# Designs tried in a protein design run: designed miniproteins, single chains, continued (4). Part 35

Each design is a single chain, and the fold is of that chain. pLDDT is the mean over its residues in the fold that is shown.

## One batch from the design tools (miniprotein)

Design m13191
Fold by ESMFold2-Fast:
Structure m13191 (fold): chain A 92 residues (1-92)
Amino acid sequence: ATPEQIDRDVLTALALIVLTIAAKEAERQGRSDVAEELRKLGDELVQATENGDLQKAAEILRKAADLARQHGFTSAASALENLAKQFEELAK
């Protein structure tokens, strides 16, 4: 694999971990609707990265960060925002 491909795969894995943790926390708070949206964004992220659309991956992560922040998941939101910035750098 190329260094860029490894970086993409690592960033995708880290984002999926953060999204999974945020979704489980949403479920604990009785927000199954929020958990479902976070999981859907995770599925969309996988599709975007498999298609090589790193700009779309960054957009998905920014949407997920905004959703997490709206529901008080501030650490998850910050992590997702930082991952979005890294995907934007790889897309250049």
Scores: mean pLDDT 87

Design m13192
Fold by ESMFold2-Fast:
Structure m13192 (fold): chain A 99 residues (1-99)
Amino acid sequence: IEELKKKAEEFEKEGNYREAAIYYLQMGDKAFEEGDLETAKEYYEKAIEAARKYDPNSGVVAEAYRNLAKVYEAMGKPEEAQRYRDEAERLLRAFLASL
């Protein structure tokens, strides 16, 4: 995680938001797998922020929202989880329509 964090911060500083978003997404995935739900939420939110800076309709945004839904479900917040799932589906449809 520390190596991924350094890479994500370096890419973001360079203005390479696409790579930064991918690294933040991977860090969220690792935190979620380790059961660190708060850290997973924070990194998925960072992935969304970075992805939106290069392409607001990026598939990374949709994937991060889908993963946030899993985080909220694990936190015992099913209503929030459903809202993130609905938004992820909407974003995925927008992304696919842009292809």
Scores: mean pLDDT 79

Design m13193
Fold by ESMFold2-Fast:
Structure m13193 (fold): chain A 80 residues (1-80)
Amino acid sequence: STLHSTFVARFDGKLKIIDAETTADGVVRLTGVREATEEEVQKAIDDAIADLRARGFSDEEIAQWKAMVQKGLDSDLYET
């Protein structure tokens, strides 16, 4: 069986989506590289929110973090 994996990497001020396949033998093949869509950026944020909830952060803390990250994505400087 083949495992499909998607990675998010920042390049030249933009988020890039890197799609890869890992075969049963552990060989990794890159199948595509493209700019992240707004939907994929939102998915990455949602996945991070799920991780924060699993770590015991409150819904209010997560909402504040999400608002900060969203504001950062609207600028050239989204690193804190």
Scores: mean pLDDT 66

Design m13194
Fold by ESMFold2-Fast:
Structure m13194 (fold): chain A 66 residues (1-66)
Amino acid sequence: SNAEKLREAIVKAVEEKYPGKADVARAAFDHFGPVGVFLATLEELMKVPGVGLELAELIRQAAWDY
């Protein structure tokens, strides 16, 4: 599905730039969902445990580039 492909794209982008952060990226996607991750602000993404500013920016950019 498009949701699964988006999740995979975000997780891959995070793991490539920040090795070992794939589980955090999965948790963020699973918390917000495929629509929610596009609507979330950086501040809302940073409320997920383990998501700092740099990771929030990467997650948002990966979602927007999809």
Scores: mean pLDDT 85

Design m13195
Fold by ESMFold2-Fast:
Structure m13195 (fold): chain A 85 residues (1-85)
Amino acid sequence: STKETVEKIKEQIRKYLEALAEELKKEPKEDVEAAIPAVRDAVLEQLELEVESNPELTEEEKEELKKEVERLVKEMEKELEEHHK
């Protein structure tokens, strides 16, 4: 894998999570608050699996991307919690 491949994947993950957050913000506050734990767990599992199954990534790059996934998912959670202040 190349540095460009890793950065492209990071951008794709970020854009996916941004789009998911915007879609969730369209839902009523109570529905969003109730869904956050399930969405977090499902998204983490999905994205970590996609990273693990990518044959273009080295083990070091997979570890880096998994940490980025955890960081971005936490940012998404905070954004959703703050949106309905």
Scores: mean pLDDT 80

Design m13196
Fold by ESMFold2-Fast:
Formats: sequence, structure tokens, C-alpha cells
Structure m13196 (fold): chain A 68 residues (1-68)
Amino acid sequence: SREEEANQLVFSIKPGPKPTPGEKSLLEAMKRNPLLSEESKKYLDELIENGVDRESLLEAARRIGTLV
């Protein structure tokens, strides 16, 4: 399902260095996607706080954006 794919894509995003303002904004925008579970939104919050890998973030955001 779209919901299953979206949530799997969120967990494919790797931890990395402290997020840039743009990366933080993108992560916060992704949290507003209604396909995402509370567990996925919590993981996005952890990436906002602890850091994110830019390449995996951009790929996941692109793919999730096609599911709405």
C-alpha cells in the first residue's frame, strides 16, 4: 500500500550530521504527510534533533512525494 511504502521510505533515511535549515524544513514538511504513522513521525523528529544524511533524505522525500 501507499502507507506501507511511505513508512518504509522514512526508515530508509540514514542518520548523519546536524541538519541544515533546509533539511530541517524538509523533515518538518514530511511530518505533515497523512500517510505517515506516529512511529515514522517520531523517527523524523529524531533525525531533526540528532542529524540526517542528505542523500538518503532527498531520495526518500522524492519517492514519498509521488505517493500522495
Scores: mean pLDDT 86

Design m13197
Fold by ESMFold2-Fast:
Structure m13197 (fold): chain A 90 residues (1-90)
Amino acid sequence: MDETTPIKPPPELQELIRRYGLPDVVTLGEIGLAVVQYIIDENLLDYEKDGNIVDASGTLLARILGKDRMTLDEVLEKVKQLIEEKGEVV
């Protein structure tokens, strides 16, 4: 799966991507951008540690990923894993 593969994400991710006006079928790259925008909009980035820690406690993102605090790289990797395990390639 690459950044341009058309995907129907699992229902948990569909809730997040709908907030950004994305259709039901999106690319992995579009999902990644929506997740990063969510982190920015909800002010989840911990700048005290050079901006690489995401504290998603109590948010939709923590519910989707099953973890409250992680690096930005871990967030993106977990999103990719969730799509590979539960998403549908169109």
Scores: mean pLDDT 77

Design m13198
Fold by ESMFold2-Fast:
Structure m13198 (fold): chain A 75 residues (1-75)
Amino acid sequence: SDFDKLSSQLQQLVAAANDAARAGDVEAAQKSVDDFKELLKKAVEQGVLSEKQADFMSKVFESTVERLLQQARAR
């Protein structure tokens, strides 16, 4: 299904962003966040996700990546 494909792609971007953030690679982490947000926007436009679901997912992901980047910068 479109949702299953979306879920898989989002999980891959989350894993990539978390790995980049832990390594202190700000550019790679930001790219993964941007790709994640673009994928969510397209999913909302296609009716696969609601705007509320996309907003929630985006906020949780951004918060997690920023926290990991802050931890990497503090070391």
Scores: mean pLDDT 82

Design m13199
Fold by ESMFold2-Fast:
Structure m13199 (fold): chain A 74 residues (1-74)
Amino acid sequence: SADERRLAELLRDPDYLKQVERAAAFFGVPRDRLARFLALPVSEQLRRAREVAEEYRMSPFDPFTLALAARRYR
């Protein structure tokens, strides 16, 4: 999908990844958990990001949304 392509491109941007890592650190997400979340298929990362985006009224592409999705991933 177009959204999956957009997220995949963002995840290849080092600046975007740095923003996700900073947000994850702010929320107390362990580095290993973030790494496991980022190893998921892009479709699964997007699905989980959309759940957070709906709840918090944020974009699923926001670095804070990805960090919060990673926090929920166990």
Scores: mean pLDDT 90

Design m13200
Fold by ESMFold2-Fast:
Structure m13200 (fold): chain A 87 residues (1-87)
Amino acid sequence: ASKEELLKKLEELLEIALEAAKDDPVLRRQIEEYYERAVEALEKGDWETFENHVKAILVLTLEAADKNNDKEKAEKAIELTQEIFKA
C-alpha cells in the first residue's frame, strides 16, 4: 500500500483507540504520542519503527477496551492493525 493509504488506516486506528480511551486522559495522551511517532516513522520509510508504534497503539487500545469490557472495540483494533501490517 501507499504511504497515503497507510496514514489513512493509522488515522482510523487512532479514532478507535481514542474512543476506547475516552474516559482516560493519560491513556489518550500516550496513544496520541505513539500516533505522532508512527507518522514520523512512516514519513521516513522506517517500517520497523512504524510497526512498533502501531503495535503500541494496539496494546493501549486493548488495555482501554479490556478495562471497559469492550470486546467489539478490541476486535476492531486487532483487525485494523492486521490490515495495516498486511498492506
Scores: mean pLDDT 85

Design m13201
Fold by ESMFold2-Fast:
Structure m13201 (fold): chain A 99 residues (1-99)
Amino acid sequence: SAAADEVNAFLDRRNPALAARAVAEVGRDALRAALDAARPHLLAAYDALQAGDYAEAAEHFRRAGETLAAALEAAGAHDSAAAARALGEEVVAMLEEAG
């Protein structure tokens, strides 16, 4: 769908910069652990996105962003945690406009 393509393109642009910043702040192992914590919510978000359920996708992306941010903040990546939360909210706004 057009909305799914837009979200994927947006994340492809933003995710590398966020990952690089997080690695610089807390290292690869801490980023991997944070991503592992967010993974169930990300998988649910992409499943909902593929199904065209933008409201459900938005909720799961919000939870993924908050989970990732909390894990990064606990590891000491305060700037990356704020960026992860903001990125999640941007994706949620895109999906709310699409639904």
Scores: mean pLDDT 85

Design m13202
Fold by ESMFold2-Fast:
Structure m13202 (fold): chain A 68 residues (1-68)
Amino acid sequence: MEVFEAKSAEEAAEAISRAPPGARVVLTGEDGKRVETLAPASPEQARELADAAENGLGKITRVEVRPA
C-alpha cells in the first residue's frame, strides 16, 4: 500500500496517475470522508476523477493506492 499526501485535486490526480490502471485507490477529504475507486488508464481521466471526488469530499488531503 502506498500513501500520498495531497494539497489539491492536481496533486491527487498526479498520485492517482502513478497507480497501475485498475488498482484500488482511496481518496480522503479534509473532513475525513473517503471514496474508494479504481485507477484510470490516463492522466486526463485521473484529473477528472480527482475533480469529481472533490465535489463529494471537499478538499482532497490523501490518496492511498492499495494492491489487488
Scores: mean pLDDT 78

Design m13203
Fold by ESMFold2-Fast:
Parts: sequence; C-alpha cells; structure tokens
Structure m13203 (fold): chain A 62 residues (1-62)
Amino acid sequence: MLTEEQAKALYEALKIADPDGSGEIDEYTKELLKKVQEALGLPVDGEITEEMKKSIEEYKKK
C-alpha cells in the first residue's frame, strides 16, 4: 500500500500528464511515472497498478 505522500506524488504526476482526465496513458505519461516511481523507491515500469489507483482515489477523497 502506498503512503499518503506517495499517492500525492503519483496523483500530481498524472494530473500533469493527463490534465483533461482522458485516461490515455501515452509514452510521455509512462516516462513521468517512471521518474516518480524511481523517486519514491517503487518498481520502475511506468505502469499504474490497481493498488496505486486505489491509493490515489483514497488521497483524492481527503
């Protein structure tokens, strides 16, 4: 499970890569995710897992 700080960082990265909320994960978005994953000590694969999505949704609720 991600910490609140990790969820915030991922949410901000996704907001920058997809500000319209289209849900499209392009190469640019994957590159941003890899950089954030590296900074947070997460596996660097550029993929958003279901666990990451849940953590972001919980952060957004607050």
Scores: mean pLDDT 70

Design m13204
Fold by ESMFold2-Fast:
Structure m13204 (fold): chain A 84 residues (1-84)
Amino acid sequence: SELEEGLAELARLLPSLSDRQLAGLGLGIAGEEDAEARERVLELLVALAADRVLAALRRVAETTEDPRIAELARRAVELIEAAR
């Protein structure tokens, strides 16, 4: 399936992703409307990169001038913490 192929590729790439890319993934999860896709990506990030993604998202929440992005980052942190 496209989801399984995407998850496998994401798992392969995760160790090499920058903090900016990890923050982007976390923000994407908070904005994802497909509950199955959101859950599967969330599980993968928690298993492989939880601390790195959380640090990157907290940095975005602290430094962004866009209150909508700050709220999305805080929501992403809550989702990741709840999945741990």
Scores: mean pLDDT 81

Design m13205
Fold by ESMFold2-Fast:
Structure m13205 (fold): chain A 72 residues (1-72)
Amino acid sequence: MPPEILDVSVPEEARVGETVTLSLTVQGPDGAVATTSKTVTATEEGEHSVTLTATSPRSGETVTLTLSFRVV
């Protein structure tokens, strides 16, 4: 079974010069939980997209999710 997405953390808006942390938490079919996070600095106004890949610790199965946020 593919990993289940338990939690996603992404801001709806950020300001130029702000540091944004995005996170994805998944649970594998074995019950093991893994969290992947990425920190980016908002350098330019507009829509920004960040791709996160979380891997289940025992099954090795992955979930890839693209998260978008707006910089104002």
Scores: mean pLDDT 78

Design m13206
Fold by ESMFold2-Fast:
Structure m13206 (fold): chain A 115 residues (1-115)
Amino acid sequence: DLEKQRQLAIEALEHLKKAAQALLDGDLASARKHLEKARELLAQLPDDDPLRQQLLDQVRVLEMALDALESSPSSDQLDEIRKLVRGIILGNDIEIKLLEEGLLTTKEIQEKLQK
């Protein structure tokens, strides 16, 4: 069901956006909960969905950022983590809006991001 897959992708993107925002706010416990929820949603997408793999890679990046933040990073490391995380929030916000408006499918978004 393409509509159900689109809804799962939107919900996963929203949880990834919330996890990223929680990392910026220093709420590491909230970030962990949202990352776990994103993984659960993405597991329901087909294995051959290219957006599924892209968003699972984003989960890994945010998990690495979470681990680095727990390790008392330097000011320079913190600045780079914050820049990365802000980029994820912006990208996910745009993808959610495009999916909600029916302007792009998950496959179309993935193709545009690769080229």
Scores: mean pLDDT 80

Design m13207
Fold by ESMFold2-Fast:
Structure m13207 (fold): chain A 72 residues (1-72)
Amino acid sequence: MAKVVYLPGMTPEEILELIKKKYPDGKIVGKLTDDTVGFAVEKNNVIRVLHGDLEVEGSKTDDLVEELYLKN
């Protein structure tokens, strides 16, 4: 997994709240890995959150809610 940004001292939930404030049209998606929660934004980009770290992942799956870490 690749980290895009690190926000020390923040929980995954706090990071997701920050993302929701920036991307109100996004949606929370299913769990991708242990302690990973995805958040879908415009253009089918998925942001993964791991213990205060953010990962950005592009996806062309037809449903980001089901298979967020698959890329096609």
Scores: mean pLDDT 44

Design m13208
Fold by ESMFold2-Fast:
Structure m13208 (fold): chain A 77 residues (1-77)
Amino acid sequence: MSMPKLSPEERRRTLEEMLRYLKENLEETEIADEQTMENGKRYLAEVLGLPEEFRERLIAAKTVEEIIAVLEEILAA
């Protein structure tokens, strides 16, 4: 698969755009089954190149709202 090679500025921009998308599309996004959501969280953490601390928090999230909260914390850091 394509490797995530984003600059720090590109990572921040991608994170901001992803947060906006999730917040604006909550009504259209159904809660995926557990396996799909787990795979999505892990893939997202790898694409964004998250530090271990934030990767663990993201993987621990159980809902889209919790995922948003973790991403907001990452953006604030």
Scores: mean pLDDT 68

Design m13209
Fold by ESMFold2-Fast:
Structure m13209 (fold): chain A 84 residues (1-84)
Amino acid sequence: SLEELKKEIIELADRVGVLATLQGHDEIARYAAEISKLAEKVTNEKSLKEALEHVQRAYQALREGRWDEALEHLKKAIEILKKD
């Protein structure tokens, strides 16, 4: 459902932001916060699913120390959510 997708992306973006903050990556944390804010406003389920895939990839990359890759995935998620 739309509400379940919103909850999932917001919860995952929060986890990304917390991990990025602990690692000292303030820019990644800022993009994660922007994703949470944008996801609340989106009504298109396909856009939320595509953005969620990118946030999932960002979280995995961040856990593995690939910060540039994590940042790129978060930028793609923001682009998708802005399109609605």
Scores: mean pLDDT 87

Design m13210
Fold by ESMFold2-Fast:
Structure m13210 (fold): chain A 58 residues (1-58)
Amino acid sequence: SMEERRLEEEIRRFVEENREPLTQGFRDAGFPEDLAERMGEMILDVEIEAIRRKAEKE
């Protein structure tokens, strides 16, 4: 559906804009590279779920 396409596009843009800044934030906080990358991915997953849940109510 058009709503699904818009949601996937929003998620894609969010990931593109936030993946590196989130990972860099954890590197700057002194976490090892592997952990910084993993923590960034975990935060992205949580935020993506929040976007999906918000879309379900709209």
Scores: mean pLDDT 83

Design m13211
Fold by ESMFold2-Fast:
Structure m13211 (fold): chain A 62 residues (1-62)
Amino acid sequence: SNAEKRSLELGREIGETLRIIGEVVDEAIAQAKKLGVDNLLEVMTPEEAAERIEKLRKEREA
């Protein structure tokens, strides 16, 4: 059914978004370790993280 197909597509989009969020968080943690800082906000603001997530989503949709 169309509803079932839409649910599967939504699930896939959510899964991909969560994977991208994980990658961005891992990058921020790695950078914080390199700089010797304990606060991730010193490396990446929530706004910068959101922009990076959107950029990665757009690149993978292309």
Scores: mean pLDDT 77

Design m13212
Fold by ESMFold2-Fast:
Structure m13212 (fold): chain A 83 residues (1-83)
Amino acid sequence: DEEVLREILLLFFEKALVPAIIKDEEEREKKLKEIEKRLEELLNKYWPTLSIEEARELVDWVIGGSEENKKKVKETLEKIKKA
């Protein structure tokens, strides 16, 4: 569970960084599609009630650096696990 969550977070970080690192538009689009496909597979397997868009919003709250946002993300994930 923890390792899967770490992998998902790393995939979201890669997705955020790819537009800044890969200058070629075709290579960038291909890499982004690969990342999105893997994220979808992991989310469907471990959190089927959570969409990629919802997961991205939760990660963006964590990246935003707010202590309150980090707590809210943890509470949301805990609620999803109980459902």
Scores: mean pLDDT 69

Design m13213
Fold by ESMFold2-Fast:
Structure m13213 (fold): chain A 55 residues (1-55)
Amino acid sequence: AGSEEEAQRMYEGGKALGAGLGAAAGAQMVRDEGLSANDETAAEAGYKGGLEGGK
């Protein structure tokens, strides 16, 4: 349900988190949380967002 919207939200959250905490820390946190999530699409988007935000 709402996978595209969840992916978008996690991507934006990951970007913001990455920018605030730094690329490695932000991406790692989003990835750890995302990999435990049921929705792999949202988890992957969040991880990529974290990497982009940390650049």
Scores: mean pLDDT 58

Design m13214
Fold by ESMFold2-Fast:
Parts: C-alpha cells; structure tokens; sequence
Structure m13214 (fold): chain A 76 residues (1-76)
C-alpha cells in the first residue's frame, strides 16, 4: 500500500494526539512516530518531517529522554 507524504504526516499527527491523551503504549507510539518522521525525510518531505518533530516536542506525553532526539530532527 502506497502512502503519500501527507498520509504519513496525518498518521503522525494521530500518534501525537494519542500521546497527548495518554492513549495506548507511549513507547510504541513514539517508535512509530520516529519511523514516520524518518520515512518523510527519505521521501524528501523535510517540511512535513520538521512539523511532526515540532508537534512531538509540544506533546504532553513525550518522555524527557526522547526530547533531545526530536529537537535535533526539528532543528536539522
């Protein structure tokens, strides 16, 4: 199944929403979100990848140990 960059981005936003609401496994949601950001970068959708990283940094459910990782993705 072919996902567009926009579809990968929308799926990433859903994962961030789950983190904010405390739904599901935070570690699994974060792992899937990181995979989505990397997929966007591989597709050349750098603006969407940076937006997802920024939104992840704003998520209430993001553990501190991952914050530096998403900050690096957002800044570069």
Amino acid sequence: MMLSPEEVYEKGLELIEKLNEGEGDPELNISQLLSGIRELMEMGAYDLAKELAKKALEAKGLPERYRSMFERLYKK
Scores: mean pLDDT 79

Design m13215
Fold by ESMFold2-Fast:
Structure m13215 (fold): chain A 117 residues (1-117)
Amino acid sequence: SLDELIDRIIELVYERVRELLKTDKELKIVYSEDTPVENFFSKVEGDTLYLNLNAYKEMLGEKPSLTSLTVLARNVAIQLLRAFGVSQKDIKTPDVDTVEVKGYGSIDTTALAEEVL
């Protein structure tokens, strides 16, 4: 199902972000539609990351593609990095396939998307 695909990509991105940052810190991830208009996909409060599941379902559409899953993985990676305390200025997205984090390295979002297909 779409919910299972989204859950799987979030799990893979979460594990990859923690590995990249070399952190033992855990975040609580909760689905919520109560996200701000200026950041439609997510909201961070303390150690909890709220993700808008319906927004991600709309992004994927009825037939998920490698491209739509890569875009979702990129968005989730950015939200997780920010929730772990990485400054927005230290996060770069030179293309859809790559999220770069100053001082840590990069996340291959296409590789993560390929794992769930």
Scores: mean pLDDT 84

Design m13216
Fold by ESMFold2-Fast:
Structure m13216 (fold): chain A 88 residues (1-88)
Amino acid sequence: SMKEDELEKSKMLLRAAAILTELDYYIKTEKDPEVKAQLEEIKARVRALLDEMLKLIKNNSPLSEVQKVMDEIEALAAKAEALAKQAA
């Protein structure tokens, strides 16, 4: 339903915000400047995707289109987590 789709989109926005918070923590605690630069690049890409996701939601795009952007954000989050764990 439309209300269930709105709730799901809101949950995706909250998840994307949580991912940005996790990225900020990884960047702040990273000591290797090369890994830190890679994490900052990932954060910039997640911010761009979040902006795209917000535009899709404002334009009343289908949930499936918003989900595609969220899947890209999740893939970047997984890459960032792997980089942070490798540097520990």
Scores: mean pLDDT 87

Design m13217
Fold by ESMFold2-Fast:
Structure m13217 (fold): chain A 97 residues (1-97)
Amino acid sequence: MEEHLARLRELKARLEQATSKEDIINVARELKRVLDELEAQSTDPELQALLRSFRDAVDGIIRDLEEGKISVEEAKQRLLDLADAVIAYLEHVLAQQ
């Protein structure tokens, strides 16, 4: 969990520096990999469901950006908000242990 939290913080920092559609999509795909790894390591059905919901949200952002339904700036903001939500949730889970 701590390793994944560190990777999520690094991905958020990379996302803050991203200015191109390609950079944003690449960070989003790496975020999905971290979410998939966390789901695979979890035995908690509620956490697994939440992680799948976050992954589905990332997939939606990538699709909408690739289809031109949202701007690069809008996609970046949505991914930053999502990364913040995931980080806050994992920090909360770690604080309860």
Scores: mean pLDDT 83

Design m13218
Fold by ESMFold2-Fast:
Structure m13218 (fold): chain A 64 residues (1-64)
Amino acid sequence: MELLEEFAKKQLEELAKAADPSRYRTISVAAFKAALERAGLTTDEEILTAANVLHAAGIVIVPD
């Protein structure tokens, strides 16, 4: 199985929780993109995979 989904999920969930504990179920597009770049996820396929992982975890990506 791909390490990408597991790694992306942990990184992005942690970022979302750090941004606002009362709103940890949401993450801004800018914060999402920054987390992807730090993780080395730069292709459209990698971005979509990370977004799907966050949605599966109950985290919603919101516009800035």
Scores: mean pLDDT 64

Design m13219
Fold by ESMFold2-Fast:
Structure m13219 (fold): chain A 79 residues (1-79)
Amino acid sequence: MKRTLVLTADVPKELAEKAAQEIDKVAGLKSVEFGDKATFTVELVAENEEELRKQERAVADIAGKLGKESGNRVTVEEL
């Protein structure tokens, strides 16, 4: 199973880099782009739906923590 997520966050580069490292530990981080906002392209690859949901929860937890630490909204979009 495969899903691609794009996370967009209006956060300082240091917080974005920390979040990128945490995402890379739990899912496939494909790219991080720094512009007006930090954009993370994340690939979820799993053998079954249970493992895919586990990766999705881990990424969502990291996004939530990033939003809480920055005080800004993190947007998640599926490609």
Scores: mean pLDDT 81

Design m13220
Fold by ESMFold2-Fast:
Structure m13220 (fold): chain A 62 residues (1-62)
Amino acid sequence: MSSSERTGRLVALHEGRLALEEGRGEEAAQKIREASADAKKNGDDGLARGLELGAEEAERMA
């Protein structure tokens, strides 16, 4: 993918996953929500919803 927007989303998701693996659920949730907000901006409502649910799960682990 050549889009900076897509690269930003991928980076946020990767950072969120790393935080989750290290037991930092709050940080993971925040990064995932950033990706969700970006997906919404780009019209990917389904992806945004899935990411939002993932963020809620991550917060429950915190």
Scores: mean pLDDT 72

Design m13221
Fold by ESMFold2-Fast:
Structure m13221 (fold): chain A 65 residues (1-65)
Amino acid sequence: KLEEAERLVQAIEKARNAPTKEEAYRVIDEAFPEEVAKELKQALDKSMDEAIELARRYAREIVLS
């Protein structure tokens, strides 16, 4: 659970530093479940900060469950 949350945080940081939107989408699709990835991609289109907050909330939920 802790290792999984760590990988999710690393994935969102990698997406944030991606050179293209398509590459960021690929990183998100690889790291997150399909439903969560879809929400993150929509959030990313509106605001990078919103996408990061959503990913952090999801990671915390995994650690706490």
Scores: mean pLDDT 75

Design m13222
Fold by ESMFold2-Fast:
Structure m13222 (fold): chain A 86 residues (1-86)
Amino acid sequence: SVTVTLAPIVYNEETGEWSATLRSSDPSALLVLRLHSKEEKVLATKVGSPNATELTLTVKTPLKDLTATGQAVKDGEIVAEVTASA
C-alpha cells in the first residue's frame, strides 16, 4: 500500500511565502501537491518528478488559513491522499 504524509505547513513572514512538503512511501507513485485557500480555491499546484518520494511547494500569498492536499498517483488513479491545514 502507498502512504503519503504532509509536514506542517510553514509561513515565512519575511518573504510572504507558504511552504508544504509531501512525502511518499513509494517512488513509483507520481506525487501531486496543492495549496488551497480557506474557500477551497487552488492557489498553487506542483507535480513531482518521476521516482521522487518528496515534493515541496512554495507560494507567495498574504492569505491565512491555507490547506495543503497531497496525492500519490499510479496509472492515473489516486492511490493515497492526505490533507493538512495551517
Scores: mean pLDDT 85

Design m13223
Fold by ESMFold2-Fast:
Structure m13223 (fold): chain A 95 residues (1-95)
Amino acid sequence: SKEETLEKLKELIKKIKEGEKKITVTINGKEITFNLKTEEQREKLIYILEIIRDLLEDDKITVEEAIKALEVLAKYIEKGDLEKAEEEIAKLLSK
């Protein structure tokens, strides 16, 4: 549900801000892992996650779109391609 997904997003953001370097979130049975090696990856991930959180809270995106965004985000963060992470998420969430 939206409320459960929002709570999990808030917990994910909190863990990242608290300095966790490897964080796994499970939403609707889908497991997504974020691996953070640099402070720049951490800052970019927080920035994009807060956008996804706000869009979901405001009913601008669905839970399925949020999950897809998290998967794409995890992939590009792991590659260290922070500009592509932002571009692909923006593209995915523009409907």
Scores: mean pLDDT 83

Design m13224
Fold by ESMFold2-Fast:
Structure m13224 (fold): chain A 67 residues (1-67)
Amino acid sequence: SDAILAEAEALKAEAIEAARAGDLARVTELMRQLEALLASTTDPATQARLRAILDELEREGVRAITE
């Protein structure tokens, strides 16, 4: 699960940067990659962390485009 969490944090950082740049297509692609990681794990703690990251990215995307 450490490898999945490290991948998820890297994807999260890239998605936040993409959202701030207004690159919604890139944000969508990265969120799909995070959803694929979520589907690849059965560990409840890892699933909870991935869901939290996805929720945070949805909020960050809204903030980035409402200026």
Scores: mean pLDDT 77

Design m13225
Fold by ESMFold2-Fast:
Structure m13225 (fold): chain A 107 residues (1-107)
Amino acid sequence: MLEEKREKVVEAFKTLIEALELAEKEKMGAEEIESKLTPEQKEALEFLLKKLEEIAEKLREEGAEDMEEMRRKMLEEIIKELGLNEEDKKLLREAFERLERAHRAAG
């Protein structure tokens, strides 16, 4: 049912992982990474952000106060809703881990 959206999200994550690797080596900021995304990748990320916001709101209502716990649960819900296979799950987790690392490095 969400096959088209899943494909867009997976492609966005693949590109983000590659961009984040270059950013770590070249010391680029998150803003520079975002500026290098294609319109299709931006659309896929916008879809993801909307889903993350919906899941975060649900988790807050359920009493999740720990940011790390919320992040883990958000990942699990995305994986479940998009019906990701094992390879896509690994890609998604790697992308999130790299994004967290980039944000920490940026301050």
Scores: mean pLDDT 67

